# Designs tried in a protein design run: designed miniproteins, single chains, continued (2). Part 16

Each design is a single chain, and the fold is of that chain. pLDDT is the mean over its residues in the fold that is shown.

## One batch from the design tools (miniprotein)

Design m4526
Fold by ESMFold2-Fast:
Structure m4526 (fold): chain A 95 residues (1-95)
Amino acid sequence: ANLDSAAMDYEGAAKTLSRLYKDEVGKETAEKLRAAAKRLWQGDASGALETLMAMSGREKGLFYETWIIARDDYDPQYAFEAIQRQHADLARAAS
């Protein structure tokens, strides 16, 4: 299912984030990503979207960084745009 792929990606990002960022923001961001992944595993795209929409700008930045961490051409200008596109994809799945 489409949601299972997204769940794997969010869980992977959460694991990477938990290892690299030990501060409170990093921990909270990882927990939100794990919560979103759990919702997607349960077929709850709306609940996943709600969890991601609750992220602060800093948490969204960390999520984008860990999501694309293998890319040598990381550009912080596109961090929030990438997260907004992901939210749009989940909203379509929830419909």
Scores: mean pLDDT 69

Design m4527
Fold by ESMFold2-Fast:
Structure m4527 (fold): chain A 87 residues (1-87)
Amino acid sequence: MRAYVVLEDGVLRVFATGVTVEQFKKVKEFAESLGFEELEAKLTPFGLEIRATGVTEEQALKVAEFLKELGFDEVVLRIGDKEIVLT
C-alpha cells in the first residue's frame, strides 16, 4: 500500500490506495485529533482522500508517520519543494 501526503500553503492532501474501512477510520480519527481548521475525509472504491486546512509541517509529518505505523509500505511526504519517503 502507498500513501501520498502533500502539504502546500497550509493545506494538507492525503491520497492512499488499497485502504481498508478500519484503516480509514483510524486515519480519520487521528486527523480529527490534530485539531485542523477544516477536515474532509472520504473513502471511495479508488482509495482514501483527506483534505485539511490550517496544517503545520509537524502535523503533516505526524500524519505520514501514523500511516507508516498503520502498515503502509511506502508513505511519500511532500512539504513544498521537500520530499521525504518513509519506508
Scores: mean pLDDT 83

Design m4528
Fold by ESMFold2-Fast:
Structure m4528 (fold): chain A 66 residues (1-66)
Amino acid sequence: LSPETKARREELIRQNERSRETLREWIEEVEASGSKDVRVQTIRLLAEIAVETEEFIIERMRKKLE
């Protein structure tokens, strides 16, 4: 692929990695809080799914750079 296309894809990967890190940090904060609020636990579950989705996106993008 062209150097320009590669650079754009690498930047997009970095953005997704940052989003994944932010979600992981939030999940860790919720776990550390010991909250038993059903609403908080529901949002945490959705955040865990979002992390898995981001990991899938990142992996696919990395394969396209090879």
Scores: mean pLDDT 80

Design m4529
Fold by ESMFold2-Fast:
Structure m4529 (fold): chain A 85 residues (1-85)
Amino acid sequence: MKEEEARKQILADLEALLKQAEAAGDAETAERLRRLIELLKEGKSPEEILEENPEDELAHVVAGRYGRLLNREEEAAELILKNLK
């Protein structure tokens, strides 16, 4: 997956989680999610956010998911190579 596509997917995931946190009345989680969404919209990558906030567990989760989305491009290439015979 392209980095820009991965960023959009992460942003969509965070916005969905924000709606769930707001519906559940979890104000603390909702505030943390809003902060991360704002940083991503400012153009920061999940990796840069983690580097600036190494103690934030949510930043670790987001950076990990971003890495997995990027690795899917390599996984797709591997699947194509396995079927190319």
Scores: mean pLDDT 71

Design m4530
Fold by ESMFold2-Fast:
Structure m4530 (fold): chain A 58 residues (1-58)
Amino acid sequence: MVDEAAIAEFIAYVRTHHPALFADLSDAQIAAGVRKAAAEMKTSDAEAVARLKAALDA
């Protein structure tokens, strides 16, 4: 199931902490990226968001 709340939190996070990296991407493109990551990892959107945030902060 798509977790719209987790995706929205990720969009807000990257707009706040990594604005330059995502300045040319729409919210829909960022959301699609999260869903692709979740599908590749065979996990939830919330777990994918947590892992993507950890990777960006590493």
Scores: mean pLDDT 78

Design m4531
Fold by ESMFold2-Fast:
Structure m4531 (fold): chain A 69 residues (1-69)
Amino acid sequence: SELEKAREQIESMLELARMIARNSSPERAAEYAAHIIAALEKLAAQHPELREEVDRAVEEIRRLLAESQ
């Protein structure tokens, strides 16, 4: 279903953000994370049912970046 695919996208984006936070410089990690967060926010706008999942993923990404600083 559309929602199942969207949830898989959220999970994939979060895993990508974790990998980038671990393996990239702080500058590169922040740059890529901004793009991932923007994509997640667009997804939540198109699928309001995923608002909570997207908010949790965005919060996790921001936490990962804060821990790296």
Scores: mean pLDDT 84

Design m4532
Fold by ESMFold2-Fast:
Structure m4532 (fold): chain A 85 residues (1-85)
Amino acid sequence: MEEEAEKRLDRILSQLSEEEIEKILNDELSDEEKRAIVTRILRAEAEELGIPKEELEKDLAQLTDEQIDAIIEAIRKAVLERLKK
C-alpha cells in the first residue's frame, strides 16, 4: 500500500522540473504556476488511472484555488519527507 503511494510520488516528480520542486519547497509559486502544475499532474495521473478525458476536464474546471493550494501543500510535504534521508 505504501509502495503505491511512493510510485505515485515518483510519477508526480517526473512531471516537475528541479526549479518547480524548489519553488514548491520554498512556497515561491504564484497562483497561476500552482494551477498549471496541478493541471499537468492530474492529467498525467488520469492517464495512468484510466480516468476518461471528459471526466478529468470537468474536474479540472471545478478546481478551486483552495483545492489547488491543498494539492501543492500535499506534494510539498511528501517531497520533504523523502528528503529527510
Scores: mean pLDDT 77

Design m4533
Fold by ESMFold2-Fast:
Structure m4533 (fold): chain A 83 residues (1-83)
Amino acid sequence: GAENARKAAEAARKGDPETASQYARDAVLSAGNPEAWEGASRAARLATEKGDPVLAARTIAQGAKVAGNDEAYKAASEEARRL
């Protein structure tokens, strides 16, 4: 949920792609959409490896939105705006 989305964005900011991808997956999983969580996890990892934490937070937000997790979407969107 929202806490996992915040942790994913924080890991992306710290340059930790594996931790960012894991928490992005967990943030999206709670909505029960397996395609959305896989995409969000991979996109967060790639953005973090590129050194773009804003893009990582936005991809986590988009994945959460597609999966129907409004709390995670809001949390990730707020983190993207703070970065």
Scores: mean pLDDT 72

Design m4534
Fold by ESMFold2-Fast:
Structure m4534 (fold): chain A 100 residues (1-100)
Amino acid sequence: MVKVKATPEKTEVPAGGTLTVKVEVTGTGDKTLTVEVKVYNAKTGELVAEASATLKAGETSVTLTLSNLGPAGKYKIVVNVYDAETGELVASDVTEVTVK
């Protein structure tokens, strides 16, 4: 079973600042995976930032950087992991940060 865990470097980010998210994946089974991170304003539901990376066979973590976060408020971070060959969603995680 593929599992994903998203860990923001900080739980509080300055307005207009940069968020770094570490994504750890287990149970990959020698698959190449696409890791997608989307950041939504928790009040409005607006997509404010996104980033993606490829996790190659044998890799277990990737770090993604998202910039220009704002305005101040709570943000939902949604991480989706897809099989790069099939496009199948294999794992997801959700976390939260506050922009001040």
Scores: mean pLDDT 82

Design m4535
Fold by ESMFold2-Fast:
Structure m4535 (fold): chain A 57 residues (1-57)
Amino acid sequence: MMTLRDAIRDYVEGRSTRDDVDRAVQRSIDGMLQRGVPQDVAQRTVDVAVRTLMQQF
């Protein structure tokens, strides 16, 4: 299963689409919700992770 990091890396490298990133974002949020993380915390956490990862690659 593709992680958020993998999706963003592949997107920055031109190997995937924005839809792949959006899907990975949704999967990451869903995973946190399943573990009992509140939706607002999950959304903010993923937003920060996406911004950070986009800057790392």
Scores: mean pLDDT 79

Design m4536
Fold by ESMFold2-Fast:
Structure m4536 (fold): chain A 66 residues (1-66)
Amino acid sequence: KNEEVIKEILEYAKKNFDEEEQEELEIILEDAYKKLKENNRGLKKTGNIKPTKSGKEVPDFEAVPV
């Protein structure tokens, strides 16, 4: 479930971001995912889009109970 969400984000990044941005995003997502697991939380896509610091828009996700 959470793996699938992360894969979706990485797939989006692969289409819309440079390789360096993709690597940075992957590291951030893996760290966030580990933190969510430690707190017994999952990831859920909110359906919203938020801007990144580079000005590109990405899907937004939230932590939910698992």
Scores: mean pLDDT 64

Design m4537
Fold by ESMFold2-Fast:
Structure m4537 (fold): chain A 74 residues (1-74)
Amino acid sequence: SMAARMAEMQALKAKTDAAIKEGKLEEAWQLVKQMVDLLTAMLQDPSVSPADRSAAQALVTDAAKGYLEASKKA
């Protein structure tokens, strides 16, 4: 369901943020890739609302930016 995919995206974002905070950059990168894969699936699904697509894109963008900033300090 759409609600389940958004919940999964939010859970992956939370895990990514935690991995970054803990300095687990390899884990954080794997989580960002999982978020990108989920976003790609959502963007290809016509049942996903434009609002949910935008929200998912924002979560992926924020996670990727957080990862990139953390990787510069490692």
Scores: mean pLDDT 85

Design m4538
Fold by ESMFold2-Fast:
Structure m4538 (fold): chain A 88 residues (1-88)
Amino acid sequence: DLAERAARIAKKASEVYLTAERYGVEASKPAREAQILAGRVYASLRGLSSRKFTREEMEKLLEEAERLLKKAIEILKKETGIEFEVPE
């Protein structure tokens, strides 16, 4: 489900963003970008946005969001030593 995937990425990216800001590391930028991309897909799927994406466009946006999120997590771990766990 693309909506569940988008929500999961957006929530995780938000948590990484807040942690990165708290520790003053540059992981905040890719985390924020991931949150925005996933949030746009989520808003479209929930009818909270007038913009409509095709399924292919949504999948590509979520792939980019996941790539940015992974990059943010890697930077955060490298800079702080904190291992970020995915909340269930």
Scores: mean pLDDT 78

Design m4539
Fold by ESMFold2-Fast:
Parts: C-alpha cells; structure tokens; sequence
Structure m4539 (fold): chain A 93 residues (1-93)
C-alpha cells in the first residue's frame, strides 16, 4: 500500500537523522512514520516508530513531544505500555 511505502521512507529518514545527531528532525520523521504505519493498519510498526520518536524527542530535550509520542505508541499497541512506562521514568530521573 502507498501508506506502507511512505511509512518505510519516513522511518529510514528518521534513522538517518538519528545517526547525524539531528534529534528533532529524526523525531518528526519517526512520528510521521508512525502515523503512516497506523493508516496502513500496521499497529506494531506504528507503535515502534512512535517509541523511536519519543527517544529522539528525549535526546532533543522535547519532553512534551516525547510524552505525546509514548501516548500514541500505547494507543497503537497496548503491549508497549511497560516500555513506555520505563521511558516516562527515564524522562523524570
């Protein structure tokens, strides 16, 4: 599907920007990838992408963006709740 291909492209851009230390751009790409995976019906990949967005937002110092991304990750895949709670704890430590 078009949405799946777009999600994969955005995900790869997120990885690219993470390697460059461009954490804000990486977070935006991973967040967009999550949205497109969700539209494609791939809830597991959507959640994984949102968690990567949260990690990138944390590295950028954007804890509001990180919290929103973690909320989206859990909504997409509730099995990610424990991982999201670990990241919430890390943000407050």
Amino acid sequence: MENLKKAEELYKKGIEYMKQGKYREAADYFNQAGNYYLKAGDKEKASESYILAARAYMKAGDFVGAAQALDNAVKADPSKLEEALRLYREMRA
Scores: mean pLDDT 87

Design m4540
Fold by ESMFold2-Fast:
Structure m4540 (fold): chain A 110 residues (1-110)
Amino acid sequence: MEVLEKLAKMLFYQALGDFEKAKKIYDEVKDEIYDLLNKENLSEVERAGLEFLEAIQNGDVDKAREALEKLRKLAPNDKKLIYYGEALIVYRETGDKEKAEELFQKAEKE
């Protein structure tokens, strides 16, 4: 789960145009990302997380929302990942940076 949380955080910084922070996170987890993407037997949580991140990266907000709802059902106690996901969806859907940053800060506190 930590690699999915860091991926979501990285995508949030990319969306805000903070490429320096995004690159720092990528450099920290790039090997873990590679391992996850080449894993033959993904758990349902890992699959839903990757579906969410891919949908966000492709700008498909509807698919991202569906994947986040799967994550809520499969991992309801992973509040950090859920709050990062909500921040990304809010920002992509509305452009409300202040609301998205509020949700991001909730994730950081988990």
Scores: mean pLDDT 82

Design m4541
Fold by ESMFold2-Fast:
Structure m4541 (fold): chain A 58 residues (1-58)
Amino acid sequence: AAPGWTELELDGEPIGELFVDPADADRLRLRVGTASPEQVAAWRATFAAIGMTVTLVE
């Protein structure tokens, strides 16, 4: 992964990457690999509950 990116895994399989912007720590960037739309929605809901916003990156 690029510096600052955290690999996301499900059952040991890499499904995406998450980036915390050092200029804006409440804004998260998510690269979706094989993650389902439902999994992405669940992550967004979880982060929104703690005051963070997730932006999808292609």
Scores: mean pLDDT 69

Design m4542
Fold by ESMFold2-Fast:
Structure m4542 (fold): chain A 84 residues (1-84)
Amino acid sequence: WTEEQLRAAADALIAKLEELAGRSTDPVKAQALRDIRDELRAAVDAAKTPEELSRAIHQALKKASEVLTPEEVQALADAVRAAL
């Protein structure tokens, strides 16, 4: 993937994390998703290579998968795949 594709994928992931957090009825889950979003945003801003961007996206997806339902994980994966 190109840097432009990876940045688009990161933006899509950030947007989907915000959407899922906003729709969550669990405030602890919502805050965890917002923390992952903020960490990803900071990592994207700091990234200087496509490899660093790819690593940031991978880490965000891994952390999110620990707090999301299988259906929500699929929604995140679909958003990232659509941007790539």
Scores: mean pLDDT 81

Design m4543
Fold by ESMFold2-Fast:
Parts: sequence; C-alpha cells; structure tokens
Structure m4543 (fold): chain A 93 residues (1-93)
Amino acid sequence: SGLEKLEELVKEMEKNVDDKEKFFELAEETIELLEEMAKDPSMTEEQKKRFEELAEILRDALEKMKKLDEEKFKEAAKALVERLKKELERLKK
C-alpha cells in the first residue's frame, strides 16, 4: 500500500540524516509519493488533504534545509523525521 511505502521511505530518511544528498533524494521520493496518494480516487477527501498538507510541509522544510551547514542539517533532518512519524500515526487513525 502507499502508506506502507511511505513508512519505509521515512525509515530510510532516518537512517540517512548524516547524508545530505541521500536524505534529499529520499525526501523528494516521499513528496512524489504523497502527491500520487493525494490524486488517488480511492482516498477520502480528508486523506487527500492530509497528504497535500504533508507534501507542502516537506517541500518547505527541504527549501530551508538546503541553506544549512552539515551539523544544523543533521538536527533539522532528525526533527523532520520525528514530525513525519507523528503525522503518519495520525494517518493510521
């Protein structure tokens, strides 16, 4: 399912908080998946809105994180992963 793939991508992002290039690649894949899920006719309007909101949160975070040095990037990446985990738990309810 899309949700299972989304959880897998977030776990891979967590493993790569020290690798800026790989983290950005995984985050971009996560945004693309969220945008695909938001367009899925089988999803409820509430689910679609949540996927769209989460994609925007990720896009905004990545734009800000591009300007950070390696140490600040790592802390921001960890915080973003924790936020994504909380939002994913909300999507399961």
Scores: mean pLDDT 85

Design m4544
Fold by ESMFold2-Fast:
Formats: C-alpha cells, structure tokens, sequence
Structure m4544 (fold): chain A 63 residues (1-63)
C-alpha cells in the first residue's frame, strides 16, 4: 500500500477507535481514491486493486 493511502487508513482507524464514524468513512474513501489514481497511472496495479477491495470491504462494514 502506498504511504499516502496508508496514512489515510491509519487516520480512519483512529477515528473508528474514537467513535467518529463519519470521519473514518471520509478517510477510507480518500485512501481508496488515491489507490484508484495510482492504479490508473499503472503504479502497482495488482497490489493497489487488492488494497482497494480490502478497503471497500472495511468501508461497507463501518457504513
């Protein structure tokens, strides 16, 4: 996972621990957006796709 996207995932986890679900959702969506852009640019497409699918599952669980 790319460092910038990973930072958003860490922020989302912190928000979930604090009970700030809406903020956690926003951070997860930002991480997914970054990974989709990297995949579109041809940067580690297979790894980014795997990470996007994992984050989409996490997002579905917290909504």
Amino acid sequence: MKLQATNYVFRAMAYLVDGNRDEAIAELEKAIEILRQLKEQGIDPEENEKNIKWLEKQLAKVK
Scores: mean pLDDT 78

Design m4545
Fold by ESMFold2-Fast:
Structure m4545 (fold): chain A 99 residues (1-99)
Amino acid sequence: SAEKELKEIAEEIKRLIEELKETKDRQERIELFRRIYELYARIAEILEKHKDDKKLQELVEKLIQEVQEKLDVVMEGYSVEELREIGAELQPTIDALSA
C-alpha cells in the first residue's frame, strides 16, 4: 500500500539522519543529504499518484514534520559555512529532482 511505502521511506530518512549525527566526514554528509533528497522526491512522486487521497496527504504531512524536527536538531550542530558548502554541493541534485 502507499501508506506502508510512505512509512518505510520515512523510517529510511530517519536512519540516514541518525547516520548524519555520527559522521564527521564532509563527503559522507553530502552523500547522506543527497540520499535524503532522493527519498523526499519519492514521497512527492507517491503523492502525485494519489493527489485526491486526503488521508495519505495528512499522513505525509505528519511524517515530514517528524523527519524535519529530527533534521533541524542535527543541522543546529553544523556551522553556517558547512551548511552553505553542503547546500552548494547538493544544488545539482535538487535541480535534477525538480526537472
Scores: mean pLDDT 80

Design m4546
Fold by ESMFold2-Fast:
Structure m4546 (fold): chain A 66 residues (1-66)
Amino acid sequence: MLPEVRSEVVGDKLVVTITADVTTPGTWTLSAVVRLPDGSEVEVSKTVTAPAAPTTVTATVTVPLP
């Protein structure tokens, strides 16, 4: 399982999308460390459910910008 992380600035917030391929159905916790424009880092995580596998799961987390 190789997670892919993308981030987008929306107004005063950073929207982080985590994508991972899973080979087993069930509940997965996706987590990533993202770097903010000021050089600081934040850890984001979200739980997602895959009803069937193999499949790609995605989680979106919003982080306030400094």
Scores: mean pLDDT 77

Design m4547
Fold by ESMFold2-Fast:
Structure m4547 (fold): chain A 96 residues (1-96)
Amino acid sequence: KEEFERLKKELEEFTQNSIKKIQDYADEAIRKGKEAYDEYLENIKKVSEEVIQKAREFIKKGEELGYLDEAREAASKGIGNVVKAARDGTKKVEES
């Protein structure tokens, strides 16, 4: 259980850092204007790919430790938080 709790905290920290990166990219795109929008979308795509990869690795390790269902739930929540941050950030950039 202690090893799984450590991995869960690592995923949570990674997810929080990813959300911050998304917000920073949105703020930069707003500051730079319309010419930065394509770069913003590419950056958001890269962050999303990293989050999905991290979530898959976390689920695999959770399964190995006997916590598959809890790992899937935590990964799903983390991905959901990142998706929401990307939607909110993109809307803010488009409305600027």
Scores: mean pLDDT 86

Design m4548
Fold by ESMFold2-Fast:
Structure m4548 (fold): chain A 102 residues (1-102)
Amino acid sequence: SMEEEARRLVEEEIEKYKIKLTPEEFEEAVELMAVADPRVLGIILLLLSTGDYEMARLVTELAVLLKENGRWDEAAYARLRRLANEGDLEGLRRLIEEERNA
């Protein structure tokens, strides 16, 4: 199934980069892999591994919303990556609000 393939890919990335996740964090990563752009998975796994749970949640939510609204592109990816790298929680929340009202 697609879920089994997503699960296998998440397991492979975790082992490759020695990322430590809880069972709950692992299931969140699998769900994200199935729904969002796979490139976003790397950002989210890194944030989870460093304990940046709120940032990981907001990054996930924004990526899903942008993809569902047909606004996921390279510029959106670059912006999301920049906000995550800067730790800009308020910037992410504003973009999520804008996407929900679009």
Scores: mean pLDDT 74

Design m4549
Fold by ESMFold2-Fast:
Structure m4549 (fold): chain A 62 residues (1-62)
Amino acid sequence: EEKKKEAEKAVEELIKLSDENQTPVLTPARTVAAILLATSLILQGKYEEAVKLLKDEIERAK
């Protein structure tokens, strides 16, 4: 519920940040993998793990 909402917002933030900094070839594979893994965690109900993973990537990408 609340944690799921936080995870969804973190995904949107990371996607937006990735779009602003992306180049077609140089898009970090790690960022894409993190989004996929976080989405999988959200589907499993592991929102806290998803949020932590997404926030770590957002901090790195900034």
Scores: mean pLDDT 69

Design m4550
Fold by ESMFold2-Fast:
Structure m4550 (fold): chain A 87 residues (1-87)
Amino acid sequence: DVAALAEAARRVADAILAATADSPAAPALKALLDEVVAALAAGDVEAAEAYEKAAVPAGKASFASMSAEQLAALRARLAALAAEVEA
């Protein structure tokens, strides 16, 4: 279900962006995650994978500035979203 996958990706992207909003890398990460969601909504899995890979450096930079507590909260949120999709 392309629509359900795109909605799940939007929720995951929004959770990551909310957790990393004060990072200097946040604008680059947002642009790439928005492209991942758009590609998934279009059914273009190859493009989504390419944008996800391109987002890795910005994601790492953003996560490196987070506290252990902030990272744990983000991981818990992502696990909850993954469980919702699998249910």
Scores: mean pLDDT 78

Design m4551
Fold by ESMFold2-Fast:
Structure m4551 (fold): chain A 72 residues (1-72)
Amino acid sequence: TAQAQAELDRGKEAYEKSLEALKNGDKETARKYFQEAVDHYIRAINLARQAGDTELEAQARAALKEAVDKFL
């Protein structure tokens, strides 16, 4: 759905901002944007699942895993 795609896109934008903050040594800003990315990815997963969009759900799950793996 358009809403699920929008949440995935917002998650990716927040994730990119979190990586930029990490490059600048701003761990607090990085953590904030990371949390925003996770929230948007979870919303994208739930919306895609409700719509039966298995491809978008898989994309959102992969994006969530990548973000978590980088912020361990």
Scores: mean pLDDT 88

Design m4552
Fold by ESMFold2-Fast:
Structure m4552 (fold): chain A 69 residues (1-69)
Amino acid sequence: SLADDLQAQADTLATVGDQLDGDELAARLREWAERVPEVADTLRQAADAVAAGDFQRAADILRQGAQQL
């Protein structure tokens, strides 16, 4: 489900975010936002946090989005 996808992405960011390319990941989250209007604002906020290097904040944003679905 979309909620499961958001939770899985949040877990990845919390666990291995420091090993990821933040700019590339932010671009992918923004692209995902274009495809799923239901959580577009959540994904864009998470992308902004990732671009800033704050992977824990991005994970928290995605977890909150998943819980609201």
Scores: mean pLDDT 82

Design m4553
Fold by ESMFold2-Fast:
Structure m4553 (fold): chain A 97 residues (1-97)
Amino acid sequence: SLTERARAVNEELEAELAREGETPEVLIEVAKRRAEAEAELQKEYPELSSAGVVLAETEEEAKKVAEEAEKEGYNTRIEEVEVGGEKLYLVTISKKP
C-alpha cells in the first residue's frame, strides 16, 4: 500500500539520521530526499490527486516554482518549514479538482 511504502522510506531516512547525526546539513538532505520520495509515490499511484512536492532553500525559489506550476494549470501552496534550525520552503503542487 501507499502508506506501507511511505513508512519504509521514513524508516530508512530515520536510520540515516541516527548514523550521520542530526546536523543541519544532514537534516536538510533528509528533508529533500523525503520530498523526492513523496513525488515518486504520487507518480506511481496515478489514482491519487496528481501532486508533487519541491523543497526550496529560499522564498524566491519557492515562488518561482509555484508560478511555473500555476502557468501549467496546477494549484500551489508554499509552507515555511524549519529543518535543523534552518528555514526552508515546501512547495506543494496539486491538480485542480
Scores: mean pLDDT 64

Design m4554
Fold by ESMFold2-Fast:
Structure m4554 (fold): chain A 77 residues (1-77)
Amino acid sequence: MEEARKEAEEEAERLVEEGARALGLTVVSAKAIIDEDGKVTVELEVEGEVSPLQAATLARAIEEAKELARKKLEEAL
């Protein structure tokens, strides 16, 4: 259980970080947390300014990563 949760969190973090880097952003931190109820929370911190287009693209990537992490956790449980 803990291993599957950790793997899902790490995959979500990787996807969000890769998405941010693909947009030319410097990632300071990327964290994904899955709580006891299966709720996925993603926190991304980048260095410098973010354009509205980059912000919209990142928001979409974060939602996709959250959904992927949830499905991965559900498949493991």
Scores: mean pLDDT 78

Design m4555
Fold by ESMFold2-Fast:
Structure m4555 (fold): chain A 57 residues (1-57)
Amino acid sequence: SNIFPELARKFPEEIEKLLELFKSLPTKNEKDYKDLIEAYRESNKLELAKEIEEEMK
């Protein structure tokens, strides 16, 4: 269960806080990263989407 994509779409002004929270999660899988990247892209936050992609191995 990953709520970050929904939160990123719903609260674009909180995106930087969501990114920090996501990075602090002890367990993340590839699906979690991809879903969040897609949500940032849909919100036109391409720079933040790229940062998550670079965090992904």
Scores: mean pLDDT 68

Design m4556
Fold by ESMFold2-Fast:
Structure m4556 (fold): chain A 88 residues (1-88)
Amino acid sequence: SRKAEELRRRVEEAAEKFKKVAEEALKQGEEGKNTAEALANLQKALEDLAGVAGDATREVPELKEEMEELLKEMAEYGEKVVKKIEEL
């Protein structure tokens, strides 16, 4: 379905943005900078991704499992980044 492909692309773009925000937060932490704003941006990027994935699931219910798996993977990635920053 073209609609499912379009929704997957929007979710993929939000996931890529989340990864870039996470990489920036980690870089700031590794450079000894204050990470409070970067971590807030990371949380917002995860919430934005969850919103886009939720929209995709509402429009195409068949995407539910795919979206839930992606959100779980992204949340786990974000948690690993936060823990690595806390260990610095």
Scores: mean pLDDT 87

Design m4557
Fold by ESMFold2-Fast:
Structure m4557 (fold): chain A 81 residues (1-81)
Amino acid sequence: SAELEARKKELIGLLKEDIKGLKELLKDESLPEEEKELYEKLIKAAEEAIKEIEAAKSMEELDAVVQKLLERLAEIYKEYL
């Protein structure tokens, strides 16, 4: 559907911009190791989410992928709080 494809494109675009930003931050050689590990985990979660979004066949599947990403992000942040 046009709605599904438009939503997938929007989400993938946002995640790609986030990945690009995090990769730029990782170029800072003075970055603390803990922050480097956090950014690397966030990049991996976003890259995996893009693949899952691409595979989604319905809005319900897409919503499930977004929920799974939010849960993964919460677990990552819990390790650093």
Scores: mean pLDDT 88

Design m4558
Fold by ESMFold2-Fast:
Structure m4558 (fold): chain A 110 residues (1-110)
Amino acid sequence: MEASLDELIAHAESLIEQARKAGAPDEVIELAREMLELARKSTDPEVQERLLIAAIGAATNAVLGRPREEVYASMAGGLLQALDPDAIVSLTRPPTLEEVRELLEKVKAR
């Protein structure tokens, strides 16, 4: 269990590197790193926490060799919660890479 934001960031960075070494797609690594950088720059603690949890979850799923749709679902869920913490995150279908990128751009514009 991590005690500080810096420890959570370091843990996310470690998991992303492990996912890269495990053969995760470059697009997954890129998106996870962008979410981590957004978390670092965020002044909203809820947005920061949601982005870190999303990055950690996505990297963990990638390290475990989970299907891309499960990785993208983890990313999209965290990004949706970062945009609206009260939103009901229910995905009726697996999100596409493009949809995850669009959500990331919306968080960047916030």
Scores: mean pLDDT 74

Design m4559
Fold by ESMFold2-Fast:
Structure m4559 (fold): chain A 82 residues (1-82)
Amino acid sequence: MEEVVEKLRELAEQGLAEMTDPKEKAFLRRVAELAIENVEKGHFDVAILTVAVGLVVARREGLEKTAEYLEKMLDLITEASA
């Protein structure tokens, strides 16, 4: 659990550091916060849904960097919940 939370935080920090678009940064930060909060509570299903919905929205809105990092987060949470 703690290892998954730390890896999610590392992915969020890496993504935010690589982004220059304030819109992408704000969206990644919000989705990552919600996903991490739910993983910490043991609600992996809610965390997966949160990131999956965020990924769909990011792709629709053309937030390319955000979508890239949300996909990595989704993979990590899904592997940890299996």
Scores: mean pLDDT 85

Design m4560
Fold by ESMFold2-Fast:
Structure m4560 (fold): chain A 94 residues (1-94)
Amino acid sequence: MELEREAQELVEEAARLVKDMTEENLEKAKEKLRKAVELVKKLIEEERPPRETLVPEAQSNPELAELLREGKVIEAVELQAKLLIEQAEKALEE
């Protein structure tokens, strides 16, 4: 339960940082997303499947939703992290 909560908090904090569209916040978001992915991998090693709540972006992204439907929650978390980082990098380039 605690590792899943920590992963959820890291994803939510990263999403908030990305909205501010600064280089400093982008680096902080990247670090938080990497830690969230590591925590999800630990949950699986402890025989606790990660929950769909770790992938809130699946509500608006059909590719993430499809990964969750296939039970590929780790892959969905990793893709979510990548997409959030790419979105922030694009916003900074404008």
Scores: mean pLDDT 70

